# Designed miniproteins, single chains, continued (4), part 43

Each design is a single chain, and the fold is of that chain. pLDDT is the mean over its residues in the fold that is shown.

## One batch from the design tools (miniprotein)

Design m13573
Fold by ESMFold2-Fast:
Structure m13573 (fold): chain A 74 residues (1-74)
Amino acid sequence: LSTEEQKAIVKAANEALKFVEENKDRLSDEELYEGARKIALEVLQKEAPHLSPERKERIADAIAESVLNVYKMS
């Protein structure tokens, strides 16, 4: 990963985590996952347009899963 791609991933993860933290008391786990995934994907589309669509989706899925797991473990 380039430095620029890594910064985009960090930004996507931070935005997804913020969404989960703000909505954890009002949304189901499934809704939190889908919301985090959508936000991560949108950030990646804007900040790392040079990544393939397939790779953006895989990274967004990984971010959503990781963020939700951190929340559940905390």
Scores: mean pLDDT 81

Design m13574
Fold by ESMFold2-Fast:
Parts: structure tokens; sequence; C-alpha cells
Structure m13574 (fold): chain A 58 residues (1-58)
């Protein structure tokens, strides 16, 4: 999917979420709703839900 960059550090807050650091590059796998996207971290290979507001398009 499209590549995005993390705008802020984000901790893992639940079992279905992932953590990342500001500047990390992630791939969008699925847009779940207006607030949440499923991503894959290119840094760690982990997949999970993250808030759309924490990401910017590359």
Amino acid sequence: GPLVRALVDHPKTGPDTIGFREGDVLEVLEVVDDKWVRVRSLETGETGLVPKSTLEPL
C-alpha cells in the first residue's frame, strides 16, 4: 500500500496496536475507518492499528 511517515512517537497501547517513533516509515495495509488504519512498520515488520492523525503521506 502507500507509504506514510510517523509524525510523533506512539507507544503500543493495546494488543491490536503497534508502537513507533517519530520519522518511522510505515506501509498502509487497510483503512479501517476515519480514525484508524492498519499498517506494517518497515522498521520492525510489525503490523497493527494506529491513529491516522499520527501519520503523514510520503
Scores: mean pLDDT 84

Design m13575
Fold by ESMFold2-Fast:
Structure m13575 (fold): chain A 62 residues (1-62)
Amino acid sequence: MLDPEEIDREVMRLAAASFISASSQHPVTEEDKKLIEKLRDRAAKLGDDESAKRLEELLKKS
């Protein structure tokens, strides 16, 4: 049985890494901000506020 929290943790880590890597090549676009918001929302709903907080910081800095 897969725990939604474990799935979220892995998805967040992959998405964050991919975003950071892509962001280095291009400035933050509307698509990037939309992606970050979705990831943050999902993490917050699942209770992974730590990942959500990090993504929120990227949003504010972008």
Scores: mean pLDDT 66

Design m13576
Fold by ESMFold2-Fast:
Order: structure tokens, then C-alpha cells, then sequence
Structure m13576 (fold): chain A 92 residues (1-92)
């Protein structure tokens, strides 16, 4: 089933529409998102929103290095990963 791949593409398209270079990779129940933009304030804003999601019980690892933000989301199953992706699409 490609619903999670479609959600990942939707998130990528939404971020790229804001001028953010986005790569999205799925491996098992792990989602890796790499974001790049010259205005690091956009990445800081995304990082703060993701910290809010981590407090809601999602396993989210964040790494900001220069003008690049790496986001790793781990879920116990595909359904919960899809739920996290849908929340990212709504919140970002």
C-alpha cells in the first residue's frame, strides 16, 4: 500500500512550495526528512513545532546543522507513522 508514500510526497511538496529543499526517505517504520533553506529561521520554526509533536508522544529526533535540519520519526507501526505524517502536513 502506497498511502504512506503519498503522504510523504504531500509533505515534501508542501515544504518545497515554501522554498525549502526537502528530501523524504521511508525505511520500515522510520521516516527521515532532510530540509535545507538559507533562512535558518524557517528551520527553527519547524523544529519548535516538531518539539510540540514530540511532547504529544511521537518519537522524533531533530538535528539542526547550519542551514540543514534532519528530522527522524520512528513509529511502532505504519499506521502511527502515517498519523505523524498527517499531523506534520497540517502543522507545517
Amino acid sequence: GDQIQQAAQQLKDKLESRGIKATVQLEGNTLTIELEIEDVRELIGIQLRLIGLSLDGYDIELKLEGNKLTIVIRAPNEQQLLEALQRLIDDL
Scores: mean pLDDT 82

Design m13577
Fold by ESMFold2-Fast:
Structure m13577 (fold): chain A 100 residues (1-100)
Amino acid sequence: MVEEIEKLLEEIVEAKEKRYGKEHGERVRILSELILEYARELEKQGDYEGLKKVKYYLELTLKMEKDPNYVLSEEEFKEYRESSSLIYSKIGEKYFAKIA
């Protein structure tokens, strides 16, 4: 699962850099490195439910980046918000310190 998360993060960085430019891509790369560190911690702890939430968040993120007309369902939006909140609660301070 961590290998799948790493691949999703690489695809997201490429999609974001292509759409928003290199400077934005560099910031997304920093965020992606922190998300990957968090995923490795979850794997080490045996938190497979946490890993599934991270993976699903990244799958939805990539889907929206590849298709600008894609609209999240109510269920997808709820899961996306919950997963995003969890991820940023763990890595947000460290991320914002690196991009300041």
Scores: mean pLDDT 82

Design m13578
Fold by ESMFold2-Fast:
Structure m13578 (fold): chain A 68 residues (1-68)
Amino acid sequence: MAPRVLSEEEAEELARRQLEFVYKYTKGDLAAIEAFGEQVLRELISRGIPEEKAREIVERVMKEIKEK
């Protein structure tokens, strides 16, 4: 097993957990979420998720959080 390579489901869960945590920590600061979203995107790419897919996951999760 190689934990450095995430599945798409694992990548989405990781992005959701991290971005939801930032949202709670910053009391809903959308600018902070967007800045941290770039860090999450780069982390997913470094962990084996294709760039296009990582971008889709991060954008989808951020949209869900902003709509709450």
Scores: mean pLDDT 76

Design m13579
Fold by ESMFold2-Fast:
Structure m13579 (fold): chain A 100 residues (1-100)
Amino acid sequence: EAEELLEKGRQALKEGNYDEAIRYFEEAIEVAKDDPLLRGRAYLYLGDAYFEKGDYEKAISYYEQAIDDFRAEYERTGSIEAAVELVHAAVNLAVAKRKL
């Protein structure tokens, strides 16, 4: 369910439908509230959507939430996937901070 919402959101983001993408990612966060990896991905994509809209303060906030979720998953499981996503979120955070 959460993965389907993430895919719909990513498709909307690719098409430039940022507000539609945001709605899908917000729904994904609610569905994935007990899954830090999926919730972290939803926060990462929310950050990307706000970045594309030029709302860098919101993008930063969501990238920080993604980092927290990926870190929690990595600490719990040692997941290489969580570690890779953590690096991606950290890079996107750094880029967004440079826009301020």
Scores: mean pLDDT 88

Design m13580
Fold by ESMFold2-Fast:
Structure m13580 (fold): chain A 118 residues (1-118)
Amino acid sequence: AKEALKILGKVKATPEVIAALKKALKHEDENVREEAVTVLGEIAKKDLIPEAIGALVKALKDESEKVREKAALTLGEIAGEIPDELLPVIVPALVKALEDESENVREAAATALGNLAL
């Protein structure tokens, strides 16, 4: 599972690849979900695909602190390149992540918001 997800990060971001990664984000194993966030982030950095960015936004609400932190960090890394039309979806999700129980998630969300707005 985790090894297969790494291979997906090297192929063109087709609708089928994005669908497979969105399915991996629902996996019972938090390590598989964390890897799916990593691969979605690699795809988003290359092509800024709205569906990949939307999946990262959903990962901010994951039950696992590790997955939420990874999603916030990844959104922060691509923040300066995110199209304005996606800001109405991303900004409210990151603002909510500022209230997260994890300090690491809160710090990552604050950095991402700073990179988007300033």
Scores: mean pLDDT 79

Design m13581
Fold by ESMFold2-Fast:
Structure m13581 (fold): chain A 65 residues (1-65)
Amino acid sequence: MEEVEQYLQRGKLGTDDEYYYSRGLVGLLTTGDEANRLGKQAWEESKERRQKLLLDKLLRQLLLS
């Protein structure tokens, strides 16, 4: 759990409220290894969306700079 959350923080991808919210919800409904597994799934599902947002942000920043 903590290692994935620290990865988000260190990655400087910005706070992904969707990921943290989904992990919180999963943690509420389940615990232990199952919570970790479902959280990892949610993280990977949102990863591609974050990549698109990051690319769009970089393109906008390059155009403004």
Scores: mean pLDDT 57

Design m13582
Fold by ESMFold2-Fast:
Structure m13582 (fold): chain A 86 residues (1-86)
Amino acid sequence: MTLVIELHGASVGTKIGAVGLGVEAWLAGGEFEVTSEGDRLTIRIRGATPATVDSAIEFARAVEARGGRAEITREGDTLRIVIHDP
């Protein structure tokens, strides 16, 4: 499955955490790409394992727990997570 994590107005720590998910997927034999445009950071992971997907959902919920907002949408074989830091 393909996983897209899109960060808006994210802190450095949140950006590092999200990039870490991409690196984890790459080390497991997947691929990832990072695109930066202004305050928006997009991480696209191809070949995401169930473990990486679960970690990404947990990451989004952790952002919500500290006052941020997260939107999780499935588009075909792509899971899209849009995150807004507090």
Scores: mean pLDDT 83

Design m13583
Fold by ESMFold2-Fast:
Structure m13583 (fold): chain A 77 residues (1-77)
Amino acid sequence: SDYERFAEILREARERVAAGEMSVEEAAEEAVRRLRELGLPEEFEVLVRAAATREEPDPETLARLTELARAFEEALK
């Protein structure tokens, strides 16, 4: 599923950051590139960008992130 692929991409990015191989910003850029190559929904890019910058998303983006989080939790059950 798209959620499983997304989780895999995030896991690899976190592992590289933890190993000191990449910065959080570099790992986020790599993750976004992989999401685009796999044709995953644009909403996943928004999630990665928001997490990397630690900036508070606008209300529309927050609503989409909340819906994606719920769908992600349901898909991983």
Scores: mean pLDDT 67

Design m13584
Fold by ESMFold2-Fast:
Order: sequence, then C-alpha cells, then structure tokens
Structure m13584 (fold): chain A 78 residues (1-78)
Amino acid sequence: EWSPEALELLKQNLIDWVQKNHPEVSKEAVEALFERFGPDASILVHLYFEAKYSNREIGELLGVPQSTVSRAIRELLS
C-alpha cells in the first residue's frame, strides 16, 4: 500500500527517468499510464524499456490482459 505522497514521488521519479532515457515519450503519456496502473506503471515501463519483456509477459506478470499492456505501450510511444 502506497501513501499519496509516495505515489506522487514515484510518478515524478518515473517521469524524470523516462524524459532522460526516452525523450520521445511525453510527460503527459507517463502521467496517463500512472493514473491507469498506479505503482505498476513504473514496473511496466522498466520491464518494457530495460528488460525488453513482451506485452504478453508484462500482462501475465501484472495480472492484466495483454491488450491492456499493448494499448498502454502504444500510447506511450505515440
């Protein structure tokens, strides 16, 4: 369980990391991802960009449909 303050800090850290390492991804897209997935947004981003997991593997690990992950990644990269 995350406090609202801890969630906001995690979100800002994720935005900063993404903007530094993947400047093609907008801050708005990261914020939208965090609103949908909460702290799992950070896990999703690292699994996709660093660990190079497939959308199916990410969905299986996070307990969400692959289609949900595929849409989220598409929105991040658009």
Scores: mean pLDDT 82

Design m13585
Fold by ESMFold2-Fast:
Structure m13585 (fold): chain A 117 residues (1-117)
Amino acid sequence: SIKLTESGGGTYPEGSSVTLSSKITSGFENVFILSWFRQAPGQPLQFVAEITRAGFRSYASDVAGRATISYDPEKKTSYLNLSNLTPSDTATYYNQAYDLGTGEVSWGEGVQLTVVP
């Protein structure tokens, strides 16, 4: 029932910043937690950041200090800002929503981020 539409991927130079976005296009009233994950080439899926309905945020240690997660309730959009990009940030980034009604998770289709020197 929850549908996520992600944007903001592409190719970015090392040392720049990017904002990835995910809009809740259906089922937003059931969203409790919004999380960002990434999968780098040849690596497992990795947690990046999350924000709860109450506004609590948490971050993976390897992005702490460079990542900011936020949610705009009027736009129904979550944002992941990554600063000081390195080639190691190259990955497909997925937004995930936890559904209050079912206890299940919904995933976005993923956005590709490529960081070049």
Scores: mean pLDDT 87

Design m13586
Fold by ESMFold2-Fast:
Structure m13586 (fold): chain A 55 residues (1-55)
Amino acid sequence: SSEEIEKKIEELNKQGKELAARYREALRNGDVETAQKLLDEMLEISKKQVALQRE
């Protein structure tokens, strides 16, 4: 149902915000390796969000 899709999108949005906060912290600390890993995880979340919106 659309409600199940909306709930999944909300969960992905929450995960994305958490990753974005950690990414900014890694950049502030000069931790390029951690920042790159977090960026890759954020891109995966973004791909899942786009896929759900196409349903």
Scores: mean pLDDT 83

Design m13588
Fold by ESMFold2-Fast:
Structure m13588 (fold): chain A 76 residues (1-76)
Amino acid sequence: SKTPAEALADLLKNHGEVLDDTSPEALKNNAVVRNTLLFYENLIGRKVNLEEPDKLFEKILEAMSKRYKKKVKPES
């Protein structure tokens, strides 16, 4: 399983962010990362450890990404 830090770095890259540092400390300074962590913390009721594999965090992030990519056709 990916760590939350790895999953968040992948998320930022997929959204066109250029990262010079993917450390947990640097990631926490990114607004998208902070908002994602706050959302997850509120949803699950616990804080995320960015350095430990978190299967539930990974699955939530993947589900969000998949739904974003499955947009309705513009002509529909």
Scores: mean pLDDT 68

Design m13589
Fold by ESMFold2-Fast:
Structure m13589 (fold): chain A 61 residues (1-61)
Amino acid sequence: EKEKREMEERMKKVAESGDSNIELVLKYLKEKGDEILVEILEAIENGDGKKAEELIKEYLE
């Protein structure tokens, strides 16, 4: 449960970055509980936005 709260906090910060596409995708991933969500969040937090977008694109393909 601690990890769940941590993930929700991380998602909020990423969504607040102002990227509409990422915000929508994170909403869907959160509801599905997909592991890919963790990788996307990590990429964004590490400043690797390009990798995060590629992961999102591959997942939604």
Scores: mean pLDDT 65

Design m13590
Fold by ESMFold2-Fast:
Structure m13590 (fold): chain A 72 residues (1-72)
Amino acid sequence: SHNLELILRYGPAIDPALTEELARAYAAGDRERAIALLRELKGRVERSTVLDEETKATLLAAIDALIAELSA
């Protein structure tokens, strides 16, 4: 997934442990856990000031897109 690749690229700047847990849940096919971890990561990204505006917007869009994919 292109959206997962973006999240794995930029997510560690926000929370490396949460990003690693998300990668494991996704690889295991645990959609419900992956969605919960994505929602938690989204909240942390929204509150974060460590990323520039463009990277933050890209990461938020990738999170929303992956939640939509996994919820289908």
Scores: mean pLDDT 88

Design m13591
Fold by ESMFold2-Fast:
Structure m13591 (fold): chain A 75 residues (1-75)
Amino acid sequence: MAQEHLAKGVRAFREGDYEEAREHFQRALEIEPSALAAFLLGEASLKLGDEEEAREAFRRALELGSRSSVARRVV
């Protein structure tokens, strides 16, 4: 479940295991795309010095967040 991977990722991030945190956040995003998961993936990637991966993760977080904030059900 995506939430389990988010929880494990946050725990790893707090322990300084940024590589483990990044893997968990990547898995969470694959299972259930969310702005939070993408943002946390970006933070973990920044800690690892992977600026390119962080940039892409933050871009996706903004995209997912923007979709969520403007999404309306119209039928």
Scores: mean pLDDT 76

Design m13592
Fold by ESMFold2-Fast:
Structure m13592 (fold): chain A 78 residues (1-78)
Amino acid sequence: GELSLAEVEERLEKAKKLFEEGLKKGDKKLLEEALKIYEELIEELRRGGAPQEVLEKLEKEKEEMKKEIEKKEEELKK
């Protein structure tokens, strides 16, 4: 069936916690796991016919997370 609002919120909370911990610890695996949760959630919601505004909000959050990961990776290369 379609994802419930509660399931969406639980997955987002998990992803945000992993992302925050990953940034704090410099753990690339945690950052990648958080991003993957967002990607999987967006695809499931898209298949379920979620409103475009919800999809756009999550895509923007995902892009911001991706930018923060890329900035951190660039710092590690120097």
Scores: mean pLDDT 79

Design m13593
Fold by ESMFold2-Fast:
Structure m13593 (fold): chain A 83 residues (1-83)
Amino acid sequence: MSTEEVARIIGLILRAIGYEIDAEEALKKGDLEKALEYYEKALEFYKEALKLAKENNDPLIPLLEKKVKELEEKIEEVKKKLE
């Protein structure tokens, strides 16, 4: 893997983490719609990171797959609270 590819994967993960933090803050404030929006953005960045990791046979694949699954479960939980 080149330095550029590593930097791209890390950059996507950092953006995803940022959105997760924003989502948790929104949940603490009771803003479920905003929390959902931020979790969905975090999921998009983790899925992009996972795609790049798979293309590069990166050892982070299992961790990224677990994070994608955990976020999908959190999104469904928040959606149920909005019903």
Scores: mean pLDDT 85

Design m13594
Fold by ESMFold2-Fast:
Structure m13594 (fold): chain A 100 residues (1-100)
Amino acid sequence: GSATIHAKGDKVEVEVRVEGTENKVIATAKHLAGGDEFGVGVGAKWDNGSTGTGRATVPLGGEATIEVDLGAPAKRANVGVSVIGSDGGSGGATAEVELK
């Protein structure tokens, strides 16, 4: 199975997808408005004790993708995402996701 966390602000949009079959977390962030670049960070913890992190800079008017892949069998993941921007409004989301 998979699950998606979606957060949309006026200046940045972030979608985080957890791919249970492949043990991956994929985050895509878009710059929607404003004159500032944004940093996007993703962290994941699996129930087998494994962890993964990724970071990217979202360019002006552009998009960035982060993939975190542990390749290890897991039943559950805790996923956090953060957006780091001076003027964009900071945002974060966290979810627990069951993997299949």
Scores: mean pLDDT 66

Design m13595
Fold by ESMFold2-Fast:
Structure m13595 (fold): chain A 60 residues (1-60)
Amino acid sequence: SPERFVALQVRAVGLRIEAEMLGREDLVKKADETLKKLFQNPEEGERLIEEIDAELARAR
């Protein structure tokens, strides 16, 4: 759905900001690739979002 797609984009942007604040350049790059992937394959993009969130959770 368009709502779900927008929500995933917002979540990916939020994770990118968190990664940048933590100096995690690897996760910033992964978030940028995830934003591109969401347009091409939303299911794969959502999986990448969960991977980034899990990695950031270790620093929370």
Scores: mean pLDDT 82

Design m13597
Fold by ESMFold2-Fast:
Structure m13597 (fold): chain A 102 residues (1-102)
Amino acid sequence: AADRIVRITRELVKMVDEGRLDIAEGVIKLAAATLITSARSGGLDVPRAIELARRAIEAAEAGNLKEAIRLLAKALAEEYRTQGVLTPEQARRAIREAERIV
């Protein structure tokens, strides 16, 4: 899960750096929307993850793709932490690594 967040962050940053901005925006929005939908349909109480995902969509629409990537990484880490897939420490490390990459 932590490695997945880091891998997604690297792939999205690569898309931005290669000038594939429309593709990067689309992927960020799809991932964030999927998180929001899955959290709501699964009955998960993950308000922080949903808020971060919503902010990622807003940042992407504003053209702030690197900020959108940071917010998406934070949303995924919070979701995985809440689901018990990551410990709080593992979630913080994944976020720190993602911020270092962006």
Scores: mean pLDDT 82

Design m13598
Fold by ESMFold2-Fast:
Structure m13598 (fold): chain A 61 residues (1-61)
Amino acid sequence: SEEDIELLAEALRKLGVPEETARRVARYWVEQGVPREDIEALLKAAEAGDVDTALAILQRM
């Protein structure tokens, strides 16, 4: 969904990914069926600066 794309793009931007790249990557992964639960977990990790948790989640995508 568009909401999932925006949430994932926000998480990626918080992790230092440029906006245009974040939107492209987010759209691709959402279209591949990444779960909303993983997107929300990644956003929480990114907001907390928890790099280890963020990397673990990204490895599952």
Scores: mean pLDDT 82

Design m13599
Fold by ESMFold2-Fast:
Structure m13599 (fold): chain A 60 residues (1-60)
Amino acid sequence: MFESKLEFDDEETAKRLAKKLKEEYPDVEAEVEGKTLTLRSDLPVEKHIGIVLRVIGESL
């Protein structure tokens, strides 16, 4: 299992991205705590990293 933590400017952005992640990648776990989004998955490492990079891009 891979785990990545992403910190955003506000909690609303983290919650919005977590919801989008659950809609696009139902096999991915997304947890929000304050401004931090924790993404957990059992996907291959390159797929997990790809999802993380996509989330970062959508936070801009």
Scores: mean pLDDT 79

Design m13600
Fold by ESMFold2-Fast:
Structure m13600 (fold): chain A 74 residues (1-74)
Amino acid sequence: MLELTEEEVKERLVESFKRIQRDIDWLIAEGLSKETLERILKSLEEFLKNTDDPEVKKIAEETIKRVREALEKL
């Protein structure tokens, strides 16, 4: 099992969400399907329901908003 501290897990989650936000428009241009975006959205919404950290919640909500906006344009 990969040994990560709670702080390291949080940092990786925040970085992952920031990358999704930054790269979403590029991924769509490169052919990311509507179905894949819908799956990502579902996973993010489920994650948000199970997260108690306010910083992680905020970045997840911002990422969900960005993915929803991308879906509306497809």
Scores: mean pLDDT 76

Design m13601
Fold by ESMFold2-Fast:
Structure m13601 (fold): chain A 55 residues (1-55)
Amino acid sequence: GKEILLKKMEEAGFSQAKIEEMKKLPSLEAMIEYAFRLGVEEAERLRKEVEKLME
């Protein structure tokens, strides 16, 4: 359930602040949608960091 999703997000390297925001969401469905949006944000951040290292 919710605990498994939170553990996977922590293992994936999401920040504690984002994990705490997810804990406040009312349903597992809302948490999954939020996690998906965070995944897109983290992918974009990682891409920018890689580009910076190549400069």
Scores: mean pLDDT 71

Design m13602
Fold by ESMFold2-Fast:
Structure m13602 (fold): chain A 79 residues (1-79)
Amino acid sequence: MEKAIEAAREALKAFEDSGIPEAVQYMREALEAIEKGDYDKAIEAFRKALQYAEQSGNRDAVVAAARALTAVEEEKKKS
């Protein structure tokens, strides 16, 4: 749980630094969903944020979002 939240916060920072407002909003929704234990909602929000990052061509944001998505999917499997 802590690792998924930490990865999500790291990804949110990367998206804020990238200047993609729509992706930042989805990342915030994903972080809130993780904190509430709603992993399905978090995964959906991460996928949307990842699509925006890919469309922008920002590789750092894409990598950060992909890592956060993987961490959340691993926590869901443990639940």
Scores: mean pLDDT 77

Design m13603
Fold by ESMFold2-Fast:
Structure m13603 (fold): chain A 82 residues (1-82)
Amino acid sequence: MEERLEKYAKELAEKFGIDPEVVRDALRAGYEKARELGFVGPETRKAIEEALKKHGVKVTKELIDAIMDAVAELWLEERRAA
């Protein structure tokens, strides 16, 4: 997981011009919430939004949607690997 999370963090950070550490924290928050619930849903989006706000990042729909897509891919890849 960590290697794939790192890849998505770097790609999204470059695309949106934000710190890779901030994106990594948001991705991790979303992934952990998805793991806790057993699916990617509205609570995952809220976890991502809260992580971004903690770092003072302007939360846009495009940014949240991109991170949500990455979390969904991470969740699917982990399930395929198991």
Scores: mean pLDDT 79

Design m13605
Fold by ESMFold2-Fast:
Structure m13605 (fold): chain A 96 residues (1-96)
Amino acid sequence: MDIKEQEEFANKVIERLNKLIERLRRLIEKLKKKKTDENIKKAKELLFEAEIELGLGLIALSVLKLVGAPEELLKRLEEKLRELERLIAELRELLE
C-alpha cells in the first residue's frame, strides 16, 4: 500500500478535525461566559455536526488500522479523536 496516500488521507481528516475542535472551543467559551438562546441553538447544531464528524473519524481510523498505516499516524489521529470526544462531552454538560 502507498504510505504517502495513507498520510495524505489521515492529514486531511486531522485538518478537518482541528478546524472543528477550534470551533467547539470558541463556542464552549462563549457559553461559559453567557448562555443566550442564539448560543444554545448554535451549540446544538455544532454538537450534531461534531457527533457526525467523530463517527466519520472513527471509521477513517478503522480503515487506516486495517491497511496497516504507521503507528505514529494512527496515534496522531487517535489523539485528535479523543480531544474531539472530550469537547463533545463538555458541550453536552454545558447544554444541561
Scores: mean pLDDT 87

Design m13606
Fold by ESMFold2-Fast:
Structure m13606 (fold): chain A 63 residues (1-63)
Amino acid sequence: MTRYLAVAVKDYTAKTPEELTLKKGEKVLVLESLDSEWVLAQSLATGKIGKVPGSVLMPMGEV
């Protein structure tokens, strides 16, 4: 899958160490689609990588 930029449309709090905590309006680089619900993303604010529900992200464009 091609990498793309996305923005968090709502706050998300990590429930496990593998998940990424995001604030509404935070930009992320989506690295990989894991399944129909989850993606692997990197926070542009913190540099931290983790999985997050794709439903909390809005794609901005491919990179």
Scores: mean pLDDT 79

Design m13607
Fold by ESMFold2-Fast:
Structure m13607 (fold): chain A 64 residues (1-64)
Amino acid sequence: SREEAIKLATLAILKAAVAFDKELVEKLKATSSSPEAQALIAKLEEQIKEDEELIEELEKELEE
């Protein structure tokens, strides 16, 4: 269905975003110690957590 296709597309986008953000966090931690970098890392880690929770919810809906 179109609704299922939209959920699958959203899931793929969220998974890609989480992977990108995790890689960015690792790079920032390795190369930067500025207060600006620390603030960005904290924001990215919070966003990753929220996106991972949404991924779990969407995966459960799709497995039913």
Scores: mean pLDDT 85

Design m13608
Fold by ESMFold2-Fast:
Structure m13608 (fold): chain A 72 residues (1-72)
Amino acid sequence: VSEEQFEADVYLALGEIYLYLGKQDYERGDKESAKESFEKAIELYQKALELDPSNEDARKNLEIAKKFLEEL
């Protein structure tokens, strides 16, 4: 595994964590915390895609995070 692949995997994992936290905050009505978490998830998925543009999970989750953010 290359350094770039490792960094992409780290960004992907962090993005998934923030997407999860954002969904939890959204469900409990904490829109400010949800917004912050979704914005961080978007940035992390974008970094993952810069390193690994073929990662379909990153693309799909990026779109999910954007949809949640637009609803806030």
Scores: mean pLDDT 83

